# Designed miniproteins, single chains, continued (5), part 36

Each design is a single chain, and the fold is of that chain. pLDDT is the mean over its residues in the fold that is shown.

## One batch from the design tools (miniprotein)

Design m17304
Fold by ESMFold2-Fast:
Structure m17304 (fold): chain A 62 residues (1-62)
Amino acid sequence: MDVKEAARKLIEAAEKAIKEGDYDLAISYATAAYHAGIDDPELRERAVKLKEEAEKKKKEKE
């Protein structure tokens, strides 16, 4: 299984969810991307940043 391809697709999905204002979905996708890309520092860092951005935006709008 190509885990890096899966992680990239999950990162794209998280970015789209943030743009659409669905922060819960973005957090879920970013978390999945982190676990899928755990052995790739670039993918892991991108997933962490997306999760943190989504969590911050969710808290700001609550």
Scores: mean pLDDT 79

Design m17305
Fold by ESMFold2-Fast:
Structure m17305 (fold): chain A 87 residues (1-87)
Amino acid sequence: SVEEIIDEAVEKVVKIVEEVLDDGDVARFRLLLLGGKQFILASPPEKRKAAMLLFKEHVLELLKELNAPEEAIKKVEEILDEAIKKI
């Protein structure tokens, strides 16, 4: 299901983020991930791929704002791109 694809991608992203961000920044990031999941699932099926692309942009922008290492940002982008391909 779309929800299972999102949940798997979110778990993988959180594992990377926990290694590179402090606990407060991880908590902020988890709120973005929760909001993004709700937004994608609330979108009509034909719009979900576009919703995931927008969600990906916001995730990568927040990681850059929080000064996450470039290698971590790239891994997160790869995880989200693979999830988008499955939608």
Scores: mean pLDDT 86

Design m17306
Fold by ESMFold2-Fast:
Structure m17306 (fold): chain A 70 residues (1-70)
Amino acid sequence: SAEQAAETAALLKELSELSNSEVQEVFDRMAEKFGMSPQDVLTLLSAGKMSAEQLAALRQIIAEVKEKLA
């Protein structure tokens, strides 16, 4: 949907503001939560195929990583 595409774009921008190690922590936590590899997380995000639940979890994990490492 347009809403999922907009959220995906916003999350990609948020990830671009993180260091490579912070991005890896985000993807590792997503991988553990959903039982997939970090590479699968990147593939789904880049293809715009993340579910609404996965996008919501990604936003929460990005926020937690930013707070912990700031």
Scores: mean pLDDT 81

Design m17307
Fold by ESMFold2-Fast:
Structure m17307 (fold): chain A 66 residues (1-66)
Amino acid sequence: MTKEELIERLMKRHGLSRETVENILEAAKTLLAAGFSREQVVQYLVRDAGLSREDAEEVVDLAEST
């Protein structure tokens, strides 16, 4: 999945702005770079950003690939 495809999906599914979705992706990248595990970042996104586990896992997949 491309970054653009994920952004559009999250905006449509959760009613989030593009800026909010981009901030979520940057937060995931920052946490991974800081040494948090994939599972810890997924849990953060579910709890703090209100994403489903499936959507949170796709955000982490994209953050790891970019």
Scores: mean pLDDT 80

Design m17308
Fold by ESMFold2-Fast:
Structure m17308 (fold): chain A 92 residues (1-92)
Amino acid sequence: AEAELEKAARELARAAHELAEARGIPVPSLEEIEEALLAYARAQVAAGADPELLAELLRAGAELVRAELAGDEAAVAAATARARALLAQLRA
């Protein structure tokens, strides 16, 4: 669970950093984004969030960002629907 959560957070951080660079948006370093997302994820688990569902949500976020980078509208819609379903499960 912890290893999957760390992997998912780093995957989302990398995707977000790549999107920001592609759009010319100044952002913190990849390391800073990874640390911030991992700290957020750990805080959510400490607050009672299911670490497996949270890892899946972070992976869905990374898929959404990568689909956006590729300009794949169908993949964006699919990743968005998956992220919404996972978020609803986490909040239940």
Scores: mean pLDDT 82

Design m17309
Fold by ESMFold2-Fast:
Structure m17309 (fold): chain A 78 residues (1-78)
Amino acid sequence: SKEARELLEKGEEALANKDYDKAIEYYEKALELAEKEGDLETQIQALLNLAGALDQQGKTEEAKKLLEKANELLKKMA
């Protein structure tokens, strides 16, 4: 949806400002909305962006789990 994409854009702006907590919040909201809408493409994008922000905070194991989830969704789209 447009709203989910706008949340991803806000997350990218927060990330550019090194506000990782706000970036994570926006990406989590985008993911939740995309999951409710069944939008697999936006779910994958939100998961990848969220994993990147978490990895920047040193939360490497949490980031890895999100990357694994994104890969499983990619397989369902093939």
Scores: mean pLDDT 86

Design m17310
Fold by ESMFold2-Fast:
Structure m17310 (fold): chain A 85 residues (1-85)
Amino acid sequence: MSERELEAEILLALARMILSVSRLAFETEEDPEEALRVLEEALRRVRELLERARELEAPEEILEEIERIREEVERLLREARERAA
């Protein structure tokens, strides 16, 4: 594994961790405003990880997985916004 490949794997692991926290916040946070805050921060961080992975020219499989995670966090955020309204 090259240093670049290792960094790409770390970015994916971080994105997966953010998704897990996002799901937990969506399912268990009783305060709708706090759930929104957590999900908005999660989306921002996943977007930053995706941009970094693109800059590193990460393998397509890693880019696809981080993009899927971004889409899932965006979906959770949309549902949380509808719930809070």
Scores: mean pLDDT 85

Design m17311
Fold by ESMFold2-Fast:
Structure m17311 (fold): chain A 120 residues (1-120)
Amino acid sequence: YVKEAEEALEKGDLETALVYATAALNAGDYEGAAEVLKKLAEKAKDVDPKLAAKALLNLGIALRKLGKYEEAVKAFEEAIELAKDDPDLTAAALRNLAEALKALGKTEEAEEYEKKALEL
C-alpha cells in the first residue's frame, strides 16, 4: 500500500495516493502511512484543501497510533482549518482531536472539542 501511495503521489494522482495511504493505515502500517500522508497533505494544501484535510485527519490517526499525541493534535488542528466548509469532516477531526487530548491528560479541553463536534 505505501509503495502504491508513493507512486500515485509522484504521478500527481492525489486521490489515489489518499486511497492507498488510508489502506496502509487500516493495515497497521502507521509509520509508512504517516510518511506518505504528510507528503500528500503538503502537496494538496493549496490545490485541494478538502483532500489535504482528509490526509491530515488520517495522518493524525496514524500519529496517535504511534503514541505521537502532540504531533497528532497539530495534524487534527490543521485538518479542522482546511475542512472549514465540510461539517462531517470537521466533526471527525474534532472527535479525533479530543481523543488525542485525552491521551495527553487534557480532559477538559477534550470535552470542549467533543461538544463542538456534536453541534455540527
Scores: mean pLDDT 87

Design m17312
Fold by ESMFold2-Fast:
Structure m17312 (fold): chain A 60 residues (1-60)
Amino acid sequence: SDKEKAYEKALKRLKEAKTRRELTIAANESFLDAVKTTGGDSSEANKIVIKAIEEYRKER
């Protein structure tokens, strides 16, 4: 689904970040992508990004 793709893309961006600044940029870009994917639903977009951040922290 489009939401699953947004989640996977967010997780990939976070894993590719090498610095705290890059991690912040990755999270912000992932939120913007998720907003587009959800048709402007910022609440749903936040859930996608938070889920990706939580998974990133568990795997690293």
Scores: mean pLDDT 83

Design m17313
Fold by ESMFold2-Fast:
Structure m17313 (fold): chain A 64 residues (1-64)
Amino acid sequence: MVREAALEAARYVADGGSVNDAARILEKVVDPETANRAARAIRDAIDDGLSVEEAARRGVEAIE
């Protein structure tokens, strides 16, 4: 599920993981271009101080 993958990627980024590795998590459910866009949205949200749940929501919005 897209929401589950986005939440996993958001937790990974919040724990100090790279955007590139977060994109690989998302590539399990979406194409590489979409995965990279969503991973960047997640990183931007985490850098802005948003929660993991809200960062995952921003990732899903970047996919949809």
Scores: mean pLDDT 83

Design m17314
Fold by ESMFold2-Fast:
Structure m17314 (fold): chain A 84 residues (1-84)
Amino acid sequence: TAERLREIAERLRELAAKPSLTPEDVREALDLIGEAIALLRDDPEARRRLEELARRLKAAAKAGDEEAVREAIREAAELLEEAL
């Protein structure tokens, strides 16, 4: 699980670093965060923080706020890096 969480964090970092984010990129980020939540079932605090970031990401995407989307993805990557 630690290896997969590291892969998820790296991919989220790559998504956040893209010059523009497509709806497909946002969907990929949400799917990766959902997978990380499932993998962190034994860490309720990290899971709760990721669930909040997923909620923020969904809200930002609906609002068309690309920078808020990017920030939520970046924070999710940082949280996963800290949890490892």
Scores: mean pLDDT 85

Design m17315
Fold by ESMFold2-Fast:
Structure m17315 (fold): chain A 62 residues (1-62)
Amino acid sequence: SRIEKLKEDLENERKAIEELEKELAEAEAAGAPASKIASLYAAISITRAGLEFTERLLKEAE
């Protein structure tokens, strides 16, 4: 169903954020270049916006 698909998308988006946050923590610990750290922050921000959009769609569909 539409609701089941949105729940799957939401779970996948949450997992993606967890992986990006883990990669950011590892990059910061390793002293990665500021450009790499900035790109990871941008990726997290974009993915969080996508997650919030999916949460909104799910709430409206239920």
Scores: mean pLDDT 85

Design m17316
Fold by ESMFold2-Fast:
Structure m17316 (fold): chain A 60 residues (1-60)
Amino acid sequence: MLSPYQQELLRQLDKLDPEFAKEIRPRVEQAVAEGDRAALLALSAEMSQKILDKIREEEA
């Protein structure tokens, strides 16, 4: 199961870019299952960058 933090990121991505969310979700799930911390860090950074970009645009 994904952490609450990872679930929140994916939920925001479903709103921002559902295509990207569909692609990245299995990668995050695989990294969690394998305990790949480097992959999780990279994926979390990628997800948060997408979310921040959208939030800044919506703020305007």
Scores: mean pLDDT 78

Design m17317
Fold by ESMFold2-Fast:
Structure m17317 (fold): chain A 72 residues (1-72)
Amino acid sequence: RDLEAQRRAADILLEMAEKVLEKAKENPSFIEKAERYIRALEQAAKVLPPSYRERYQAKIDELRKKLEELKK
């Protein structure tokens, strides 16, 4: 049960990170907010079993690459 709740929380944070990162492409003031959601997603993923953690880590790495491109 707790696993389903943690997974749902991670999915919500992933969705919010993606949404804010899209806004950051047009407005740099959203970069800090996108970074905060990515950090929250990283923390949420740490409490998941290894198989789920690895899957979320791939998505986190993609979000981090997009964030670094916007900071350039």
Scores: mean pLDDT 82

Design m17318
Fold by ESMFold2-Fast:
Structure m17318 (fold): chain A 104 residues (1-104)
Amino acid sequence: MKIKIKMRVVATVAGRTLEYEFEAEIEKGKEATVQADVRELAEPRPGRVELKIEVDGKKEEVTLDSPEDARKFEEILKKYGIEIEFSGLRLGEAGPVTVKVKVK
């Protein structure tokens, strides 16, 4: 079983609006480590998380605009056994962010 994950996060960090994007392709029972692309946006935007998951050709998408959407996001990740860990995120620093994706 092959899983493709694409995630985009917009967040305000130390007064700057930053966009993080990553894509990972991973098999069940495996782990992948990828670098997230980080871009500073010229205009402030509200925080947002967009997740796209494709499992063996079936596509699911979710956007987090509210606290209720966070539960749905977690449920989708649990449904496919997906765990996402971020490292290199520091307050006030725009540097390379490493993303570790695990599939159970």
Scores: mean pLDDT 72

Design m17319
Fold by ESMFold2-Fast:
Structure m17319 (fold): chain A 82 residues (1-82)
Amino acid sequence: PSEEELDIDVEVALALLKYAVDKVTTRDNPEAKKIVDEYKPKIDELIAEYEASTDLERKRQIVEELNKLVDELSKKVDEALA
């Protein structure tokens, strides 16, 4: 993928993260809030690393890890809110 495609993938992952956080905030569920609190620091770290990186292959690896964490967070949030 190009850097432009990777940038779009990051934007999509961030939109999915926002959706999960907004659901947690709306439901005021302490278990779901704990899940967000556990995952968000690692996601924020990956985003910071992505912004700092100039290596396309490293950016690709970061996007793969970011997508995995966002998917795991979304699944756990949905399970906690069920």
Scores: mean pLDDT 84

Design m17320
Fold by ESMFold2-Fast:
Structure m17320 (fold): chain A 70 residues (1-70)
Amino acid sequence: SKKEEIEEYVKEVEKLVEDALKKGAPKEKIAKDLEDHKKLFIEEYGPKLSKEELEYLKKRMEEIIEKVRK
């Protein structure tokens, strides 16, 4: 399902964030890069996703960004 594909993508993003933090990347830079990637993803794939799928993706990405900023 698309929700499973979104969750897989989110898990991959979380792993990349963890790796970046381990390498000493600044939290604000990681958060900004995630915001930029979120915007690009929504612009490119948003029209192909249902409203529910798009809202789910946005929520999951926002949760990661918030967690990084803490």
Scores: mean pLDDT 79

Design m17321
Fold by ESMFold2-Fast:
Structure m17321 (fold): chain A 66 residues (1-66)
Amino acid sequence: SREASERTNRAVSRMQKAAQKAYEEDKEKGQEIEELMEESVRLVAETGEEGAREAERRAEEALSEL
């Protein structure tokens, strides 16, 4: 569970940084990344390890589009 939490925290931190950068260039893109962060946190609360992996995957997708 701690590994899942740390994986989620890293994914959220990466998405937060990406959202900050995207927000300066494209407010709509920044908002989309922020929504993904909120969904990722909810997934971890509901599914634990599976949610943590999904959060990491979504962070990678968001970063790859920037």
Scores: mean pLDDT 69

Design m17322
Fold by ESMFold2-Fast:
Structure m17322 (fold): chain A 75 residues (1-75)
Amino acid sequence: AEELREKGEEAEAAGDYAMAGLYYEAAGVRYFQQGKLEEAVEAFRKAARAFEKAGDLAHAAHSRAMAEQAEELIK
């Protein structure tokens, strides 16, 4: 999970927002499966922002929905 987040940060720094979104989304899924819901929310939110910057609005919407689902489980 952490390694995927780090790869997302590297891709974002390089301006590869599409790859950054994919890595952040993968990190979010791994955190969610581990029950690390707060980290999952943050990763999915980062994925959504990266996909928005890449112009991939469909993936951005999906990542936002995943963040909202994880956030509901924290409440």
Scores: mean pLDDT 82

Design m17323
Fold by ESMFold2-Fast:
Structure m17323 (fold): chain A 75 residues (1-75)
Amino acid sequence: EREEILALAEKTAEAAKKMALEGGASEEEAEEAKELILEAARAYLEGDEEKAEELAKKAEELVKEPAEKAVEKKL
C-alpha cells in the first residue's frame, strides 16, 4: 500500500539523516540523503524501479561513511 511504503520511507529517511549527522555530515548532506530516500520511494510507487534503486544507492553511499564514523566514535 502507498501509505505504508511512504511511512516506512519517512522513518528510514529520518534515521539515515540522524546517523549522518551523528557521523559528522553537514545538515545539507543529511537532508540530501533524506530527500533521496523519499524520492526513491516515490519512484518505486510510480513503477520506475530502476530509478528507485539508483536513488536508494546514492542515499546509502551518502550515509554509509558518516554512519561508520558514528559507530567508531562510540567505540
Scores: mean pLDDT 74

Design m17324
Fold by ESMFold2-Fast:
Structure m17324 (fold): chain A 90 residues (1-90)
Amino acid sequence: SMLNEEAMKEVSEAALKAAKAAYEAGSAAGAAAAGIAAVGAGTAASLTGNAEEAKVAGEGARKTALASGGEEAGEAAEKAGKAATEAAAK
């Protein structure tokens, strides 16, 4: 059981790392990368059923997306975070 949670955590960490790299590059592609990272992080959090991980993953991805200048990416991150948190709360 712990193996799946570890794999999902690894995916989430990779997604956040990619989003951070995009933000630091300040590229137009940063918003798209941040959006993908947000979806990945949110999905990973919801699959693990951990509300704290869901919140942290969603908020981190949203902050990175907004910093890259992607309002649409930021909204996608927020929606993913909320969905993951609600799933984990059950």
Scores: mean pLDDT 57

Design m17325
Fold by ESMFold2-Fast:
Structure m17325 (fold): chain A 89 residues (1-89)
Amino acid sequence: EAEELLKKARELNEKAKEALEEGNYEEAIRLAQESIRLAEKALPEKPKEALQVMAEALDIRAKAYKKLGNEEEARKDQLELVKLLEQIS
C-alpha cells in the first residue's frame, strides 16, 4: 500500500535527520537509503508525494556523505535531488 510505504519512509527520514544531527553519519545514510527504496515503490500510485519523500532522503544522505568526505556520492545525490525537485514543480 503506497500510503503505508510513504508513512514508513517519512519516519525513516525523521530518524535519518536525528542520526545526522547526532553525528551518526553512516546510520543517517542507511536510514535515508531505506526511505528511498520505500518511496520508489510508492511512485506509481502517489508520484508527487513519493518524489517529495525521496528528495528529503537524498538531501539527508548527501549531507551525511559530505561529513564523511564522500564528495562524489554527495554530488550524485545533490544532482538527483535537483532533478526530482524539477519534477515536483
Scores: mean pLDDT 89

Design m17326
Fold by ESMFold2-Fast:
Structure m17326 (fold): chain A 61 residues (1-61)
Amino acid sequence: EFREQLERAARTVAASGARIEDPEEAARRVARGLGVPEERLEEATRYFLEALERARAERAA
């Protein structure tokens, strides 16, 4: 569930073209906002960043 929400958030950010100077900080804020448990926050942050990079790569074509 959190992974799906994180992936959707990442795609939305990529589609909006928003510039993010601190992606890791942004990812942490998104994960916390979605209610990800503290013990999974690190995992969620990494997942969001990976999803964001995939979405950006797809759109960069």
Scores: mean pLDDT 76

Design m17327
Fold by ESMFold2-Fast:
Structure m17327 (fold): chain A 93 residues (1-93)
Amino acid sequence: SLEEKVLELRNEIVRHLEEARKALREGDEEEAREHIEKAIEAAEKLAELLDDEELKKAVEEAKKYLEKGDLLKAIEVLEFYLGVRELREAVLK
């Protein structure tokens, strides 16, 4: 179902963003970059599936930060715009 595909993509994005943050804490920028790239790919698929213009813009912004080497900002852009429950509750209590 559409709902199952949305949940699967959201969970994939969350997992990759969490792994990217862990890699940055451990000083592994290459591993962080790989996880951010996978999170962007999943977010792009989700944005197309939902025709979510705001998420499409967040994906483009995250790509620009990734190209500039600002890995933390790339993660933060996706975290704030995805509306993922776990990430949103971490920010909003």
Scores: mean pLDDT 81

Design m17328
Fold by ESMFold2-Fast:
Structure m17328 (fold): chain A 68 residues (1-68)
Amino acid sequence: SVEEEIVEKTLEAVKAYAESENASLEDLLAIGEAMVRRLSERRGLSEEQRERILKEVRERIEKFYEER
């Protein structure tokens, strides 16, 4: 699905950034949110779809950060 593609691409980018930059949770969440906005705009997604993606991305970023 488009939503799944955006989630996975965003997480890939966030994890790559975390690996290179010694980033804080706040930094990772900000990057994830910005990327979701950009990708959702490019794909013409609804506000409801964007909010679902944002929720999942935030939850997965938080889990990733806790597991570090």
Scores: mean pLDDT 83

Design m17329
Fold by ESMFold2-Fast:
Structure m17329 (fold): chain A 55 residues (1-55)
Amino acid sequence: EKLKKEIDFYEKSVKINEELKERARAAGRDDLAEVYEKSIEFNKKIIEELKKKLE
């Protein structure tokens, strides 16, 4: 089902952005870490909305 693939994609994106956020923090790039954090929050909201559609 298309929705399951879409959820999987966003869940994978969250994990990648979490790793990138940690690396940015370690490099002293708090500006980049903030950008990744916003992307993570946005993707998590999309996942919640997609899960609601899986009725």
Scores: mean pLDDT 83

Design m17330
Fold by ESMFold2-Fast:
Order: structure tokens, then C-alpha cells, then sequence
Structure m17330 (fold): chain A 75 residues (1-75)
């Protein structure tokens, strides 16, 4: 998937918070094209990331979970 390649570019180890949030937004959009259930899970992970940011926490673990989730749903 071309969209998956774009997401993988945004999840580099040195990614900014803005790039991480863009990747999560793209994962939500990609999941919406897969199934309603995938969309709901992607939205849940995006909300968890926003809550973690409000607490000053690193969202990298949530982003990795979201990438692994969407890769599994495509395959």
C-alpha cells in the first residue's frame, strides 16, 4: 500500500510529535477503508495518544501499536 509506505516514513525514530500525530491520522483514514471495526480501534489509539500528550507522556509506544495493528489488518 502506498499509504502504508507514507505512514512508515512518518514513524522514524527521530519523528516530531507533529509527524507522529500525522501518522496516527493517516492510520485512522486507512483503517476506515478496511472496516468499521478497524476504524473504531484506530480512533481509540488516536484518542489514547492525545490523552498521553496532555499528560506530557511519549506517544511512541501508542504509535508503534497503531502501525502494527493497521499492518496486520491489511495482511
Amino acid sequence: SEELKRIEELVKPDATVAEQLEALSRIVSLADKISPEAFEKAVELYRKALEALERGEDITPILKEAVEFVKKEID
Scores: mean pLDDT 83

Design m17331
Fold by ESMFold2-Fast:
Structure m17331 (fold): chain A 104 residues (1-104)
Amino acid sequence: MEEGRKLYAEGKAKYAAGDYDGAIASFEKAAEIFKKEGDLFGTGMAELNLGDALYKKGDYDGAIKHYEEAIALFEEVLKKDPEDGIAAVVLGVAKLNLKNIQAR
């Protein structure tokens, strides 16, 4: 019995430890579960962290793809709740990370 939040937390712990391959695997599983549950914010957070882990591995094309997916998901969250300050902040982070990769 594994839930998306548990896998997301495992991915974050692996990322902090420098285990980017393990982090990617955990975040991919978390994103799949959140997507099945209809959790747009959870899916967006998993996609954002997938982008970060892929960037650390030097997979810039993969990082760009997942940042774009995270941006689209956070924009959908904000369409439903325009006052969601947390979604607005992480949308800004995803856009900044995307811009910084594309400037290289």
Scores: mean pLDDT 86

Design m17333
Fold by ESMFold2-Fast:
Structure m17333 (fold): chain A 65 residues (1-65)
Amino acid sequence: SSLKKVIEAIEEILKKEKDPEIKKILEELLEGLKNRDVDKVNEALAKLIQKNEEVYKKINELANK
């Protein structure tokens, strides 16, 4: 479904996130998605999966509601 659901899921997670490194990655991911910057999105997603796969899984879970 829509890019809007993915953005909303990331924004919800970002509000609750305490790890500054994960917050930075999520902010980079949001910027890439809003600007349709495919390279930035792919780089941010790779960093997120490497740093915390559970946050990546949570984004997918929330976006599929």
Scores: mean pLDDT 82

Design m17334
Fold by ESMFold2-Fast:
Structure m17334 (fold): chain A 65 residues (1-65)
Amino acid sequence: SALTQRLQERYEEAVRRGDEDRLIEVVTEAARLLGLDVSPEEVRELLREGKMEEFLEAEAEKRKA
């Protein structure tokens, strides 16, 4: 919860500032905390295509299997 709160604050700040690099760093860090093996470059592509949510859902399903 504390880690989630700090990541949420950093995410909101990056969005507010329009800082795409910071946004990608925060999302990459959040994904890695979920145990996902992602690079900032992959996160950038997923965000650009609006596929980040689908990617996160697919990875969550793999963990339940």
Scores: mean pLDDT 74

Design m17335
Fold by ESMFold2-Fast:
Structure m17335 (fold): chain A 70 residues (1-70)
Amino acid sequence: SHDEKAKELVEEAKKASKEGDYEKAKELLEEAAKEAETPEAIRAVGEAVSSEENKEVREYGLEALKEHDA
């Protein structure tokens, strides 16, 4: 499902961020925000964004959620 894809993308984004690949982390979080259809999935993406240690990745993820939160 789209929600399952969103959760998968969140886990990939966490891995990319831990490896220092911030551009990939941003891309994956934006895709996760686009795929998330339910409040549960949107919350999971939001929690992942809020827990980001890198400020640019966190801010990018917040904007993606605002843009794609229907």
Scores: mean pLDDT 82

Design m17336
Fold by ESMFold2-Fast:
Structure m17336 (fold): chain A 57 residues (1-57)
Amino acid sequence: MSEVESAERNLAAAKAATTRAQALAALGESQRLLDISTDPEAKELAEEAIRIAQSKL
């Protein structure tokens, strides 16, 4: 799976999160992807996922 595909899945998970546990999982995965990714599109998607997940905590 590409970094962009992983970022898109994490963003979808953040948007779909309805529980604190789901929001924390999406936040953690997105933070990890942001730290290791070299793809600017994946980083932008990861940052958006982090913002959405944080808004649900």
Scores: mean pLDDT 83

Design m17338
Fold by ESMFold2-Fast:
Structure m17338 (fold): chain A 94 residues (1-94)
Amino acid sequence: SAAAEALRRVAEALRRAAEAARAGDAEAARRALLEALRYGDEAAAALPPEEARKLVLRMVATAIRVEGLLWAGDFEAAAEAAEEAAEEFERLAE
């Protein structure tokens, strides 16, 4: 489905954010995080309203957590948070 494809792209973008964070590249990590949010919007548009709302809330929570850790300079924790979120969105795509 279109939602499943978009959710896989969210997971891929979050894994890129994790890779960039581990490399100490906060700007690249933020760009990948923004890309994940863009694909999240595409996934939400393809879902029923209740499921779309839950997805949006999860995406926002993930973005706040990862960005907060990047701002704190905790790149390892930011990478782990992004990777954990990627696994969750990949499961939702199944």
Scores: mean pLDDT 89

Design m17339
Fold by ESMFold2-Fast:
Structure m17339 (fold): chain A 78 residues (1-78)
Amino acid sequence: VTLLAKVTLKSAKDAEKVAEQIKKVLEETEGAKSYEVILAGDNKTILVKAEFESEEAAKKALEKIKEIPGVESVEYQL
């Protein structure tokens, strides 16, 4: 299962911190196979592409990402 997500940040100052927290969530999620986390040039958008064993694993990771301090919104496709 492929998750494509666009994470919008409240502030550019937190971009690196939020990107590292997203990577940690993906590393700690059972059933995550691979991931790419890309900080966009505006420093307020993080693009996430991740492969999961199941839709349940992808949704679990997505909910944790939404809870990261500094995240304003998340748009996604599964």
Scores: mean pLDDT 83

Design m17340
Fold by ESMFold2-Fast:
Structure m17340 (fold): chain A 67 residues (1-67)
Amino acid sequence: VSQEQLDLEVEAALYYIKAAIHRMTAERLEKLAPVLGEEARRLSEEHRKTADNLIKKADELDAQAKA
């Protein structure tokens, strides 16, 4: 395994971790939406979209590392 490949794998892992944090935040906001109202629902949707984008970036980096 090359250092370049390892660096890409680490970067991909960091993006996956960021995505997981956004996903967990979105799930928590959804559960709180009945109490906090529409703002919590809107923020939940934004965090889910951010998580999806981060996963796509992580997948690209992971694929590059494995190529």
Scores: mean pLDDT 84

